# Designs tried in a protein design run: designed miniproteins, single chains, continued (2). Part 18

Each design is a single chain, and the fold is of that chain. pLDDT is the mean over its residues in the fold that is shown.

## One batch from the design tools (miniprotein)

Design m4601
Fold by ESMFold2-Fast:
Structure m4601 (fold): chain A 84 residues (1-84)
Amino acid sequence: SADAKIAALGAEITALLQALGAQAVAEGWSRDQLLDRAVEAIKARFGDRVADLFRKLLDLRAAKAPQAEIEAQGRALVEALAAA
């Protein structure tokens, strides 16, 4: 089902981000370096559209954008992931 695919993709992304976080600690990466590496890893696995939507979601959260904009961007990201 679509829900099962979304859950599996969510688990894969969580594992990827945890692995990158551990590597950042081991290699002494800055926060910005970690975020850039996370976007690049997502781009390699899921393509440019998913990576761009993920970067925009991070930027909206950092800018403290209205909750409705953050939620709309998150929904667009989930839809793009389901299509990838």
Scores: mean pLDDT 81

Design m4602
Fold by ESMFold2-Fast:
Parts: structure tokens; sequence; C-alpha cells
Structure m4602 (fold): chain A 96 residues (1-96)
């Protein structure tokens, strides 16, 4: 699980970086991304890394839905990429 948790953390670092680049809203979105990461890590320890990631990203996108359409588009794309990256990484870890 430690290697899988590192993949989840790396995915959230990418999401946090994207959030921080949103003009005018980046600070608030970064705080929501940090809270989502914490929730994802807690849920991952209870269920699985993939389920934790889904829960965390879902909560983050719900918060992001109150921001500009441009912010929402960028953050949805970042969340989809994070989910794909973690899913691929977990598949590679399972194959070894």
Amino acid sequence: MEAELEKLKAAFESVKETASKIKGEGKELLEYAKEAEKKALEEAKRTSVLEGLKVGLGLFLEKASKFSPEAQEALVEAAVQALNDVSDALRELEAK
C-alpha cells in the first residue's frame, strides 16, 4: 500500500499545481485540493487507493463547481488525468 499511496500523492500534486495556476482563484482552489487529498488518503487506507482517489477528486470537483467555467474545465481535465495516471500505475504494480 505504501507505493500505491505515493502514486495517489503524486496525482494530487499535479491537481494542486493545476489549481494554483487558476488566475484569481488559485489560492482557494489549492486549499480545497489539499483537503481533498487528505480525505482521499484517509479513504484509501480504509478501502483502496483507487476508491480514495475517486472520493477525493469527487469532493474537489464539487467545490470547484462553484468557480468559473474555465477553472472547472481545467480542473476536470486535471482530475481525469490524475485518475488515469493512478489507474495505470496501480495496474503496473499489480503486474509485478
Scores: mean pLDDT 81

Design m4603
Fold by ESMFold2-Fast:
Structure m4603 (fold): chain A 82 residues (1-82)
Amino acid sequence: KYEDVLKLLSELSSVLKSLLEKKKVENMSMEQMIDEVLSKVDELCKKYKLSPISCATVKKIVEEELKKDPESLLKRLEFLTK
């Protein structure tokens, strides 16, 4: 439910922050970063028992936002989880 979604978003925020730092240090491509984030979303969906439809919706939104501006997505996730 709502609290599980907030915990998922909080963990996703932490993962995205770590991957953005890793991208700067290890010269990681944008495609590799997106794949890693989407893989983590799948793991978190399983952990918090989201339905397949809810999980697919979250993955689609996250992928679209990452393609636009990953730093803006991180700031929004941090704001929502405070």
Scores: mean pLDDT 78

Design m4604
Fold by ESMFold2-Fast:
Structure m4604 (fold): chain A 98 residues (1-98)
Amino acid sequence: KKEEAIKKLEEAIELLRQASTHPAVRDAAEGAIGAVEKLKEAIEKNADPSTIANLFTAAALQTVAGIIEAENAGDSEAVKLLRKALDKLMEAGRLIDE
């Protein structure tokens, strides 16, 4: 299940990389990629549950910020990519709690 959570985080990173090609959300998407990579590393290193929860919250908040920026820019493709990335991040969160 830890491996399944990591796979979902890798899927989120790929969607965020696609979103980062959109100028309106590049910085937000790159920030979210960094946050998800830190979360992935913490899970791989068996960090404390509180550390994992804090990193998960940071990754989710940065992804949501990207969605808001994409909506404000009217970039519907970036919105779809970022929402899919958030869905994968939420799926990873559920797997971590199992």
Scores: mean pLDDT 86

Design m4605
Fold by ESMFold2-Fast:
Structure m4605 (fold): chain A 90 residues (1-90)
Amino acid sequence: LEERGRELFRKGEEAFEAGDYEEAARYYEEALRLFEELNSPQISTVLQNLGVAYAKLGDLELAEEYLKRVEKLGDEVGVAVIRKAIEEAK
């Protein structure tokens, strides 16, 4: 299950690098579901990438929701990364 989650996350990263932010978000959402079922430490990283992907898509409300989730996990680096993506999208 964790290996499957990591594979989905990697596919999301490949889609993101190709500029396919909607496809990237779908892969990241699937990876997040698996990592949440496993209570995996990878959850924060996936939430960070989802926040960035939605900022790239112009969905700033959803990007802010992922920022808040990362903030609750205490990941200050992830918060800074999403915040920068939101500012760049404005």
Scores: mean pLDDT 85

Design m4606
Fold by ESMFold2-Fast:
Structure m4606 (fold): chain A 83 residues (1-83)
Amino acid sequence: AEEAVAELQRLDAELTALMPRRMTEPEAVIAKLREMKEHIVRHREELAAWLSREEGLSREEALAAVDEAVALLDAQIAELKAL
């Protein structure tokens, strides 16, 4: 769980560094968003368990929060593709 969270934090930092290039190089940002989505989907149960422990959420609430994060990434990818 800690390794999955650390990797997600690394991907988030890399995405943040790419955001100034969002309008000029949207493909790089889309690739990083897809990488984050793949990581979250792959580690869904581990990330939900970590979120449940840290935030005091039920398993169902934690899994729903992880699924919502994936949906937000999909929406962001769609917005960048529409440029």
Scores: mean pLDDT 83

Design m4607
Fold by ESMFold2-Fast:
Structure m4607 (fold): chain A 97 residues (1-97)
Amino acid sequence: MSLSPEEAARQVENALRALAELARKAAEAAEAGDKKKAVIYATAAQLLVVAARLVGGDEERLEAILREIREGAKALDAGDYKKAAEYFRRAAELAEA
């Protein structure tokens, strides 16, 4: 991509911070039983994984985060909001590491 290494690193850091916040909001919405809000926040978090990849973020870390978000989405579809919240919190922790 056409970014300097310093600019790319800053964009990855910004994306990971926003991703952690959205994943935590998805967990809070799931714990509250608000499937609609949880889906919105989880989807936004997935888009930030794509953005971080485009600017050269760590692929192993981003794939681990994406896996947790996907498992959370599956738990929401199954009606297991507690399990969904646990997956979304794990995604946030991985983004903050």
Scores: mean pLDDT 85

Design m4608
Fold by ESMFold2-Fast:
Structure m4608 (fold): chain A 69 residues (1-69)
Amino acid sequence: MYDINSEEFKRELGEALALLQVGVAKAIKASNPDFKETIVLPQSESTSREELERAVEEIRALGIPAEIG
C-alpha cells in the first residue's frame, strides 16, 4: 500500500523513474553502438506524461529514437 503526503513527493518519484529510463538508454548506446531500434518508454502510474515526454526528448538528444508506448 502506498502513502501519498503531497503531489510534489509523487512528482519527484515520477521524475526519478524517468531519469532512470534515460540512464538505461545511455547505457544501451554506450554498449551497443549499432543499436538502431526505437526505445519505447512504458506509460507508468508513477510517471506523469510530461516527465515521460521529457525523458523521450533526452533520449533523442543521445541520437536514439524514442517514444511513449
Scores: mean pLDDT 70

Design m4609
Fold by ESMFold2-Fast:
Structure m4609 (fold): chain A 61 residues (1-61)
Amino acid sequence: LEEILSKDPRVTVISVEGNTVKAELQMNPNSSKTLPLVARLQGDKIVVTSEDGLFAFALKK
């Protein structure tokens, strides 16, 4: 899970707890603003949500 998230250069992994990873996403390379994310493994997919749950997307392994 952590390895897959670290493939995206916009993502910084903050902590790993089993199947759950907390990370920050740099939405704009010209901005210091980051979006806090929570990623978890669901079967063969990785589900990533914003910390407030307002957006989500899935990544394939």
Scores: mean pLDDT 68

Design m4610
Fold by ESMFold2-Fast:
Structure m4610 (fold): chain A 88 residues (1-88)
Amino acid sequence: SELEKLAEKAKEALEKGDFLTALRYIRQIVKVGKENKDYKKAIELLKELRDFARELAEQHPDNREKYEGLAKVLESAIKKLEEEYKKA
């Protein structure tokens, strides 16, 4: 699916420490999930990315604040999508 491809690209960017590219793909997951009303899949993938960012924060203490910052962005996006899904 398009969402799964975007999530894969976001994971690759996170592994490389490319936070700006990761953020762009995360924003695209939110956008595509909303446009296609594929809320459950988008939320699932964003949760996986959030958990991965937290894992990378533990593995890379020198970039911990950047990974934790991205995890907070992901958490905010998840909450907004869950709210919209409840109204749909």
Scores: mean pLDDT 88

Design m4611
Fold by ESMFold2-Fast:
Structure m4611 (fold): chain A 84 residues (1-84)
Amino acid sequence: GVRDAFLEAGASEEVADAMAKAIEEQGVKPTPEQLEKIREAARYYLNGDFEKARKLLEEALGPQAADAVMNAFIAAEVEQKRKE
């Protein structure tokens, strides 16, 4: 599933869970092909390549779901900076 895709991309369990929930809350049921693009997008997010990640998510899920996932990732980063 989505959670496993993010874990395989190198995300922590916390980040993987948050991203999986964000996609599920959008009511999206990714196909296997879309899930592969989500995994690739996750790698770009972790590398800081937001433009590439956003394009892949838009292609797979549409702009609305892509924005939701991007916002969830930004929120996770803000939480991490808060723990400074």
Scores: mean pLDDT 74

Design m4612
Fold by ESMFold2-Fast:
Structure m4612 (fold): chain A 62 residues (1-62)
Amino acid sequence: SSQQQQIQQYLDRFLQLLGDGDWAGADRAGQQILAAAPSPEVKQKLKEMLDSLRELQERLQS
Protein backbone atom coordinates (compact mmCIF):
# COMPACT_ATOMS: atom_id res chain seq x y z
CA SER A 1 0.00 0.00 0.00
CA SER A 2 1.05 3.63 -0.42
CA GLN A 3 1.16 4.10 3.35
CA GLN A 4 3.50 1.11 3.77
CA GLN A 5 5.68 2.46 0.94
CA GLN A 6 5.90 5.86 2.67
CA ILE A 7 6.87 4.17 5.95
CA GLN A 8 9.57 2.18 4.11
CA GLN A 9 10.94 5.41 2.59
CA TYR A 10 11.03 7.14 5.99
CA LEU A 11 12.73 4.10 7.55
CA ASP A 12 15.35 4.01 4.79
CA ARG A 13 16.08 7.74 5.23
CA PHE A 14 16.20 7.28 9.00
CA LEU A 15 18.86 4.57 8.73
CA GLN A 16 20.87 6.55 6.15
CA LEU A 17 20.83 9.67 8.36
CA LEU A 18 21.97 7.61 11.36
CA GLY A 19 24.87 6.26 9.30
CA ASP A 20 25.85 9.82 8.38
CA GLY A 21 25.68 10.99 12.01
CA ASP A 22 22.78 13.36 11.24
CA TRP A 23 20.95 12.94 14.54
CA ALA A 24 18.51 15.81 13.93
CA GLY A 25 17.51 14.41 10.55
CA ALA A 26 17.24 10.89 11.98
CA ASP A 27 15.00 12.07 14.83
CA ARG A 28 12.74 13.89 12.35
CA ALA A 29 12.49 10.78 10.15
CA GLY A 30 11.74 8.67 13.23
CA GLN A 31 8.87 10.98 14.17
CA GLN A 32 7.47 10.63 10.62
CA ILE A 33 7.54 6.83 10.94
CA LEU A 34 5.84 6.95 14.35
CA ALA A 35 3.08 9.17 12.95
CA ALA A 36 2.55 6.87 9.94
CA ALA A 37 2.98 3.47 11.63
CA PRO A 38 -0.35 1.59 11.95
CA SER A 39 0.98 -1.18 14.23
CA PRO A 40 1.37 -0.77 18.02
CA GLU A 41 4.30 -3.21 17.87
CA VAL A 42 6.11 -1.12 15.25
CA LYS A 43 5.44 2.08 17.23
CA GLN A 44 6.83 0.49 20.40
CA LYS A 45 10.02 -0.67 18.65
CA LEU A 46 10.53 2.75 17.06
CA LYS A 47 10.03 4.56 20.38
CA GLU A 48 12.64 2.29 21.98
CA MET A 49 15.06 2.99 19.13
CA LEU A 50 14.50 6.75 19.35
CA ASP A 51 15.03 6.69 23.13
CA SER A 52 18.30 4.77 22.66
CA LEU A 53 19.43 7.23 19.99
CA ARG A 54 18.71 10.22 22.22
CA GLU A 55 20.80 8.66 24.98
CA LEU A 56 23.66 8.06 22.53
CA GLN A 57 23.40 11.61 21.19
CA GLU A 58 23.60 13.03 24.73
CA ARG A 59 26.72 10.95 25.46
CA LEU A 60 28.36 12.03 22.19
CA GLN A 61 27.66 15.70 22.94
CA SER A 62 29.16 15.41 26.41
Scores: mean pLDDT 74

Design m4613
Fold by ESMFold2-Fast:
Structure m4613 (fold): chain A 67 residues (1-67)
Amino acid sequence: SQEKMQRAVELYREGLEHEQRWRETGDRADLERSDELFAEATRLVDSLPPEYQQQAQQQMAQVLQQH
């Protein structure tokens, strides 16, 4: 489940990158892709054991702070 957690964090990072591109360019495709990536990341986190859910949430918070 560490691999699943890492995948969720990476999807979240990609989602933030697409959201930033949308904010800079107004490209709807980036907004839609961002929404898809965030939804998939959330779905994966929800499927993790509690200990990995908490770790994933902490890593996602760090990614958001660095973005």
Scores: mean pLDDT 85

Design m4614
Fold by ESMFold2-Fast:
Structure m4614 (fold): chain A 110 residues (1-110)
Amino acid sequence: MEEKMEEALKKAIEEVKKRGVKVTDVNSFIDRVVEKLYNNEPLTREEILEFLAYLLQHGLISPDQTLEENLEAAAKAIQELLKKRNIDVTPEQARELARRLFEEIVKLLE
């Protein structure tokens, strides 16, 4: 199970690098993506890739980190982004949201 997420994340990072996807720190798009994730709304391929680009650009995820380290970093980022929207989630809830994001990456790569 974890092997599929780890491989999918690495492939998605390669896709982000190949496409040159860029985001800005103040882009309301990232806040919208995080709100969609919180509300169990489906994410588009572009939303997933741009959110991964955001995490990669801020040094939060890396192909050189373990799946667990990447999951923890993504969870913290999601929690902080939701707090900016006045949505408080527990660390456990944030980790579930990060897990869902990684599951969507697996679906994206089939």
Scores: mean pLDDT 77

Design m4615
Fold by ESMFold2-Fast:
Structure m4615 (fold): chain A 72 residues (1-72)
Amino acid sequence: SKAEELIQQAIDYLNKASKYIKEGKFDEAIEYLKKARELVKQAEQAGADPELVNALKTAIDYLEKKIEEKKK
């Protein structure tokens, strides 16, 4: 389904963001997190499982916080 495709794309972008964080490429990581968040919103509108949507939002928030901590 469209919702499932959007979820899989969001997961892919989260994985890319995580790799960029490990490389110290925080600006690139932030851009992928923004794209992942947009995909999650689109998936939610397309009828994705609310539990899965919330889990992905939590993952994005966690990675954003991780970037913030590494900037100190």
Scores: mean pLDDT 87

Design m4616
Fold by ESMFold2-Fast:
Structure m4616 (fold): chain A 91 residues (1-91)
Amino acid sequence: EIEAVARENAEVFRAFDPSITDEDAEKLRKVMVEAYRLVLKHGLPRELALSVANAVGIYALKNEPEKLYRDLVAMGLPEELARELAKIAEK
């Protein structure tokens, strides 16, 4: 599930920005999978985990981890979880 979502996101971004490399696509996949697993480990629903993983991937490609942290806290995620997710986006 998450692997397919990550690949689809990479394909969409490459359609609008052909400078997105295979390395960028692999980074997107890794950060989304890591974020998804972390959210599930905290006992949150799968649908929320998918939504959060998608956000982590997008903000990782934009190099905006601080904005990701603020947006996740605004959504009601625990600050500690939001901080760990932002760190994943920094990779």
Scores: mean pLDDT 78

Design m4617
Fold by ESMFold2-Fast:
Structure m4617 (fold): chain A 94 residues (1-94)
Amino acid sequence: GPIIQEQTFHLAAGSSQSYQLRAQRSGLLRVILISADQPVRISIYVNGQLRAEADLGIGDYISARVNAGDIVEIRVAPVDPSRSGDVTLRLILY
């Protein structure tokens, strides 16, 4: 079955947060916005290379293919840089 985890961030106005993980298996990584006070920009980097990026609202997702052992960085930023708020992402590795 898929590996599932959730991560909550507080985004301050004008700032971004980064979450780094090591892929435990090869497959498709989905990052889903499940809760947010505002739309957020999500970027997925795999071994330092940008693989996917989009502005997400609640229920939207972005995906990237990963290999076991890859270093994945997920960057989260507010679409409106004047706003702050809490954001919860669900990460699913299929």
Scores: mean pLDDT 87

Design m4618
Fold by ESMFold2-Fast:
Structure m4618 (fold): chain A 81 residues (1-81)
Amino acid sequence: SKEKLLELLEKKLEKLGISKELKEALLTLEELSLKESLDESDVPKLEEAWKIIEENMDPEVGEKLQEILRELSKEIAKIKK
């Protein structure tokens, strides 16, 4: 479910030791990505989340985030069976 995916992401992001602001931005981006369509009010939220990610992303954090996203993709694949 959407809620379980967001909970799993939040738990993994907490283990990365990243800032609360970056964690919330990544969670917002993932939540918006799970929507079937974006509303006009979602566009500013997406832009702000991307700005925070861009300002706080370093290569090491980026690599660990890619691993987390790969794990989430595998969980989504299991749900669709």
Scores: mean pLDDT 70

Design m4619
Fold by ESMFold2-Fast:
Structure m4619 (fold): chain A 59 residues (1-59)
Amino acid sequence: SKAKKLIEEIKKNPELFKGYLISEKPVDPENFVEVEIDGKKYYLNKKAFKEYLDEIKKM
């Protein structure tokens, strides 16, 4: 799935997404996607997630 592909990309190059990943639970959880990497929970902003998917489609 696309979500799994995104998680694998984040695991490979976490630094590329560090500006979009937060380790604290967001105030507006509906605007974030929860991802787990090596037992740590991170949250990805849905806007950043959509932008990332759009960039992948262009490539």
Scores: mean pLDDT 69

Design m4620
Fold by ESMFold2-Fast:
Structure m4620 (fold): chain A 92 residues (1-92)
Amino acid sequence: MIDVELVFHRGDKVTRVMFSAPTAEEALAATRQLLETGRRIGADRVEVTIEAPTEETSLALSRGVRALAEAFGWRLVSERHSGPVSRLVFER
């Protein structure tokens, strides 16, 4: 199971979305929709935390999330990896 948390900032408003997915494909598909929605509603920052069964899966997912975020106009500000956990921060 892969756990993903997205924390969107829009001025003084903070929205947290958490979900779990059984596969990397499903995790990326859900993350794609949320990153697109965040841009549409005018979020200026998003923090993405990925917890995967292995470090290799976490790193692969972080690369996928970065590519998706950049495609939607998000800019990577910070990236950290600690075993099976990856944390990425994007800004407008």
Scores: mean pLDDT 88

Design m4621
Fold by ESMFold2-Fast:
Structure m4621 (fold): chain A 88 residues (1-88)
Amino acid sequence: SLKEEIQRLDEEIKRLVEEYETAPESEKNDLKRKIVSLAQKRIRLEAQYLAENGDLDPERVRRLYERELKITRMSIDEAFEFIKEELK
């Protein structure tokens, strides 16, 4: 299901962020790009989930919209730092 796909992405993103912290410098840029790509995919899937379930919390819709705008306007480096802060 869409919900299960989002949950798997959340788990994968957390794993990759943990992997990034201990990765060699030569691998960090590739991990960073992968993390940002997966976070963008997650936003798209969550938007689809919200569209299919119209009774979801308005604050969740607002947060998703703000998150999309922020990530879209960021460099890969800025987006990665934003994602790390959100995982705290």
Scores: mean pLDDT 78

Design m4622
Fold by ESMFold2-Fast:
Structure m4622 (fold): chain A 70 residues (1-70)
Amino acid sequence: SNKEKAKEYYEKGLEYEKKFLEDPSDIEAAVKAIEYYDKALKYDPSYKEALEKQIEVSVKLLQVVVNSLF
């Protein structure tokens, strides 16, 4: 079902989020986490946990990028 696929993509997002949190310089891991959470939301737009995680990772990624520039 679409909900099962959403959960699979959400779990993949969590794996990449963990990699990013362990190494904040791993920008690719952050981008992959956001992509997987977005894919989860495409299968289940009501997946609140995926939306919350996408926002959290996006904000943290932005902070890492800003700290690298200034």
Scores: mean pLDDT 88

Design m4623
Fold by ESMFold2-Fast:
Structure m4623 (fold): chain A 71 residues (1-71)
Amino acid sequence: MDVVRLAAIRDVEELLKDYFSGEERREIAEKIADLVMQGKSTIEALEELIKQSSGDTRAKLEKALEKVRKS
């Protein structure tokens, strides 16, 4: 496993811990980490994932994005 990718996943999981849990948190963190590894910022990665999401998942991602923007 790429150590850089694993570190990115862990950082994103920490960011998402207040919004997502268990397998859902890991799946979303992996998607965001992969976008960040492609050269996107965390904000850009969250915006991309929001476009692909609906319902409760989208609402939680929008809250995570708001938290990142205010940090």
Scores: mean pLDDT 81

Design m4624
Fold by ESMFold2-Fast:
Structure m4624 (fold): chain A 65 residues (1-65)
Amino acid sequence: SLIDEADRLAGQASKLTGEADKLYDEAKKNKSDPVLKKKLIDDADKKRGEATGLGDRILGLHDSI
């Protein structure tokens, strides 16, 4: 059902947001490697963007119900 799909996407979005938060925390703790810090921030931004995209999809499913 569309509800089951929305629940699945919500779970994925929550996981991606949590992973992004962890990467941002690692970047904040990294004071010695600017290349690694940039990579961690870039990876976190990508995961946050994916989570936002999934959120938009969930809203679209709700509008279809």
Scores: mean pLDDT 80

Design m4625
Fold by ESMFold2-Fast:
Structure m4625 (fold): chain A 68 residues (1-68)
Amino acid sequence: MDPDTAEALALMAVYMGDDESAIKLAPLLSPEGQLRVFELAVEHGRWEVVDYLAPALEAAGVDVEALR
């Protein structure tokens, strides 16, 4: 699965409240895709997805605290 397809599916999973599917797709995402999924997860209160993605985004130099 390419990162663009994984991003689209992960965003849909977050929107639908399917945290498990979003987390399973996370390793397939590009760094930019991980950020978009993280931002949507914060907006929708999907804290399991937020907690899963935060360490990878911090390692990539993203200010996770500023994103909440």
Scores: mean pLDDT 80

Design m4626
Fold by ESMFold2-Fast:
Structure m4626 (fold): chain A 61 residues (1-61)
Amino acid sequence: MDLSNLTVEELVEKLQAGEISEEEFREALMKYHGLTEEEARALLESKGDEKLALKKLLAKL
């Protein structure tokens, strides 16, 4: 699957639908959206809940 044309929201939807792996999701966020490993992992751990992931990142920083 070509993930380079997907937004963060579309990647989250694909992950939640089981259309992409956790590894593909993390790699796409890092390569195409400029997220760090920690940021990508936080989104993955929250299963794509952007609000929860953002809260976790802000609490860690």
Scores: mean pLDDT 69

Design m4627
Fold by ESMFold2-Fast:
Structure m4627 (fold): chain A 115 residues (1-115)
Amino acid sequence: MTPEQWREEQREAARQGIELLKEVLESEKPSPTKISAALLLVALGIDALDKEQQIEAYSLLIKVYEEQIKDLEALLAALQADPSTPQWRIDQVQATLDLTKKRLEELKKRLAELK
């Protein structure tokens, strides 16, 4: 494969990822597999997209991560409200929430640099 062919495949992967992110945001119960596929496809080619498409991709990623944070915060609150929940489970969800929040801030910074 030539470098030019690989860059076009990266752009196509990112475009497919953008469409999947839109479908995820429109769904009441998005599939974890679909979310993972969308995130992976965008990650593979976002840097090969033009500036306008990069802004769209980062904006959609931010929305998806914000929804994931809300779901994790709701899960954490439910686990903390149940006295039978082991501390390691609370710690695991908290660690995932903290990591997701860090990724969201990185995405917001990248979007701000493009504007």
Scores: mean pLDDT 84

Design m4628
Fold by ESMFold2-Fast:
Structure m4628 (fold): chain A 113 residues (1-113)
Amino acid sequence: KRTEWLDEVVKELLKAGLLSEEEAKEILSLKDYEERLEKLAELLSRKTGVDKSDILELLEEMFKLNKSAEEITNVFLRLEEYKEAGLDVNLVVKKILITLKELDEEEKKKLLE
């Protein structure tokens, strides 16, 4: 189920240090999947500088591709590395999302590995 997937993503992001204990608890205290997803996207948007709408689209694409919580966490860790390197992470994510729309399912899985 989507709720179990999202809860595992939140736990892995907490383990990796991308979310604080307080932030993870806030997300997990929300009653439905859509509220939890919105709060997660808001927090990741603040941390990465990526537009919330693009974070939501990226999370939905990764869910559709059956990406594990660990694989999703690795994507966001790479975005933090790009930010530390002085790259425009918002532009990087927008280019990834544009590219994903032109790829088949197998190619999408390879791009997000």
Scores: mean pLDDT 81

Design m4629
Fold by ESMFold2-Fast:
Structure m4629 (fold): chain A 91 residues (1-91)
Amino acid sequence: EEAIEREALEELKKKAEELEKTASPEGAEALKLVIEAIEAALAGDLEKAQELLEKAGELALKSPEARKALEEVLAHGQSLADAYNARLEAA
């Protein structure tokens, strides 16, 4: 489980980094917060990860560009979760 969770977080970080390269300035700000949150989670700092995700969510409420960027990352995260759940169930 820990190895699969780490792999999923690393894939999500890679996707966020790819999206940041083509994002608007406000979208890039939201994506940077998500990347930092994933890095904090990978380091075991779940409190910092939560604070960064809350800040990204707050930015998304104020900016359509930030919201779009966050939605794209969340959609990819959900897709990864679905794929990993299917892999675990298949054994």
Scores: mean pLDDT 76

Design m4630
Fold by ESMFold2-Fast:
Structure m4630 (fold): chain A 118 residues (1-118)
Amino acid sequence: DEIEKIKSLLDKEKGGFAAKPGEEPDALTTSKNLTKLIESGKATEEEIKKAVDFLLSTQDGVTGGFSKYPGNKTPPNKEVTQAVLDAFATLDKSKGMSEEELKEIYEPAKEKIFKSLE
């Protein structure tokens, strides 16, 4: 079961998902795996909260962009930022937000952050 494998990669202390057992969780892997868990309907509220808290910990306060790891001096980048925004949009859609509402929120946010990362 792909979902059982994904859940086994959740870091219980840090809250994010690692690419492999024993590796550090990262925002790109966490975003992709959170999206899959939400779309499967098998994500628990605790798993969602821990993953979201981890992703928010990778956000840069100046640009609003997201970096691969929290607290390290790795700069935020467009690939990780897109993955995080996609995961948050998937979560909001699962809570009943329409496709139109998602576009009104996430497309302007992406545009603003991406310009800050240039």
Scores: mean pLDDT 86

Design m4631
Fold by ESMFold2-Fast:
Structure m4631 (fold): chain A 97 residues (1-97)
Amino acid sequence: SEIVKLAKEGKYDEAAEKLKKFIEEHPDSPLLPYIIYEVAKASDSEKIWDIIIKTFNETDLTNFPLRVTLAIIIKEKGLVDKVKDYWKKLAERAKPL
């Protein structure tokens, strides 16, 4: 919630740094899909988008909720062209929750 609060307050650099640390330390957190989605909705920061794209491309996502949330964000923000080919098809088929 602190990460989401920082993003909503326009503190994108602080939100990005805390989000990156949270993903690194708690990749399997049930809160992670919620945090990423809310931060994505509150922000147009390239630094935050870089973190989300990096997570999508570098993480071997076995967590279904996180994978679906990332695919929805990638599609909604028009970032499909910036992800790996195997994820493009998933992102194109993602629907808003």
Scores: mean pLDDT 71

Design m4632
Fold by ESMFold2-Fast:
Structure m4632 (fold): chain A 68 residues (1-68)
Amino acid sequence: MADLQALIEYLRKLKEENKDNPEAVELLNRAIAAAETLLANPDASEEERQALLQELGNNLAGVYELRA
């Protein structure tokens, strides 16, 4: 729980830092949504959690690629 909350705060800061880049904002919005879904559903199945974690990771990788 605490890890997901810290991650969501970090993602929100990244979104503010990249607010002038619509592509980065879109990817960060998707990453935040995935993290928030994980936080809201502690009883989610392992398969559901893995799918959300992969979505989160893919969106973060996209943000890093745009900035690199």
Scores: mean pLDDT 77

Design m4633
Fold by ESMFold2-Fast:
Structure m4633 (fold): chain A 69 residues (1-69)
Amino acid sequence: MNEADRRARLEQTLADIAARTGVSVEEVRNLLTSEDPEDRERAREMLREAGLSDAAIERLREEVRRYEE
């Protein structure tokens, strides 16, 4: 997987989550990259309700942080 493929996959995943949760893609991204423990817990609960597993949530957080850099 190259950089462009990773970015495209991440964008699709964030768009799907945004559609399921009713928030913007940017808000999903902000919640995933937040360093606030409260925001981190809220993000986990919201993403679980959107149908993501804990493993998928952790992987998504790592990918979003890498992309934002």
Scores: mean pLDDT 75

Design m4634
Fold by ESMFold2-Fast:
Structure m4634 (fold): chain A 57 residues (1-57)
Amino acid sequence: SDLEKKGIEFIRKFSADPEEDLKLLEEAGSIVNYIMKRNGLDEETATEILEHLLKNI
C-alpha cells in the first residue's frame, strides 16, 4: 500500500497524462507491471528500476 501510494503520487505529479497512467496502473495490478506495460520492459528490468527508486527511502 505504501509503495502503491508513492507510485500514484509520482504519476499525479510527473506524468504528462496522469489519468491514463493511473488507469494503466489499475489495469496492471502492481507498480512493477505498470512499469513493464508503460515502457515495454521485461519484469527483471522493471524490478531493477523500482529498486533504484526505492533506495532513497
Scores: mean pLDDT 73

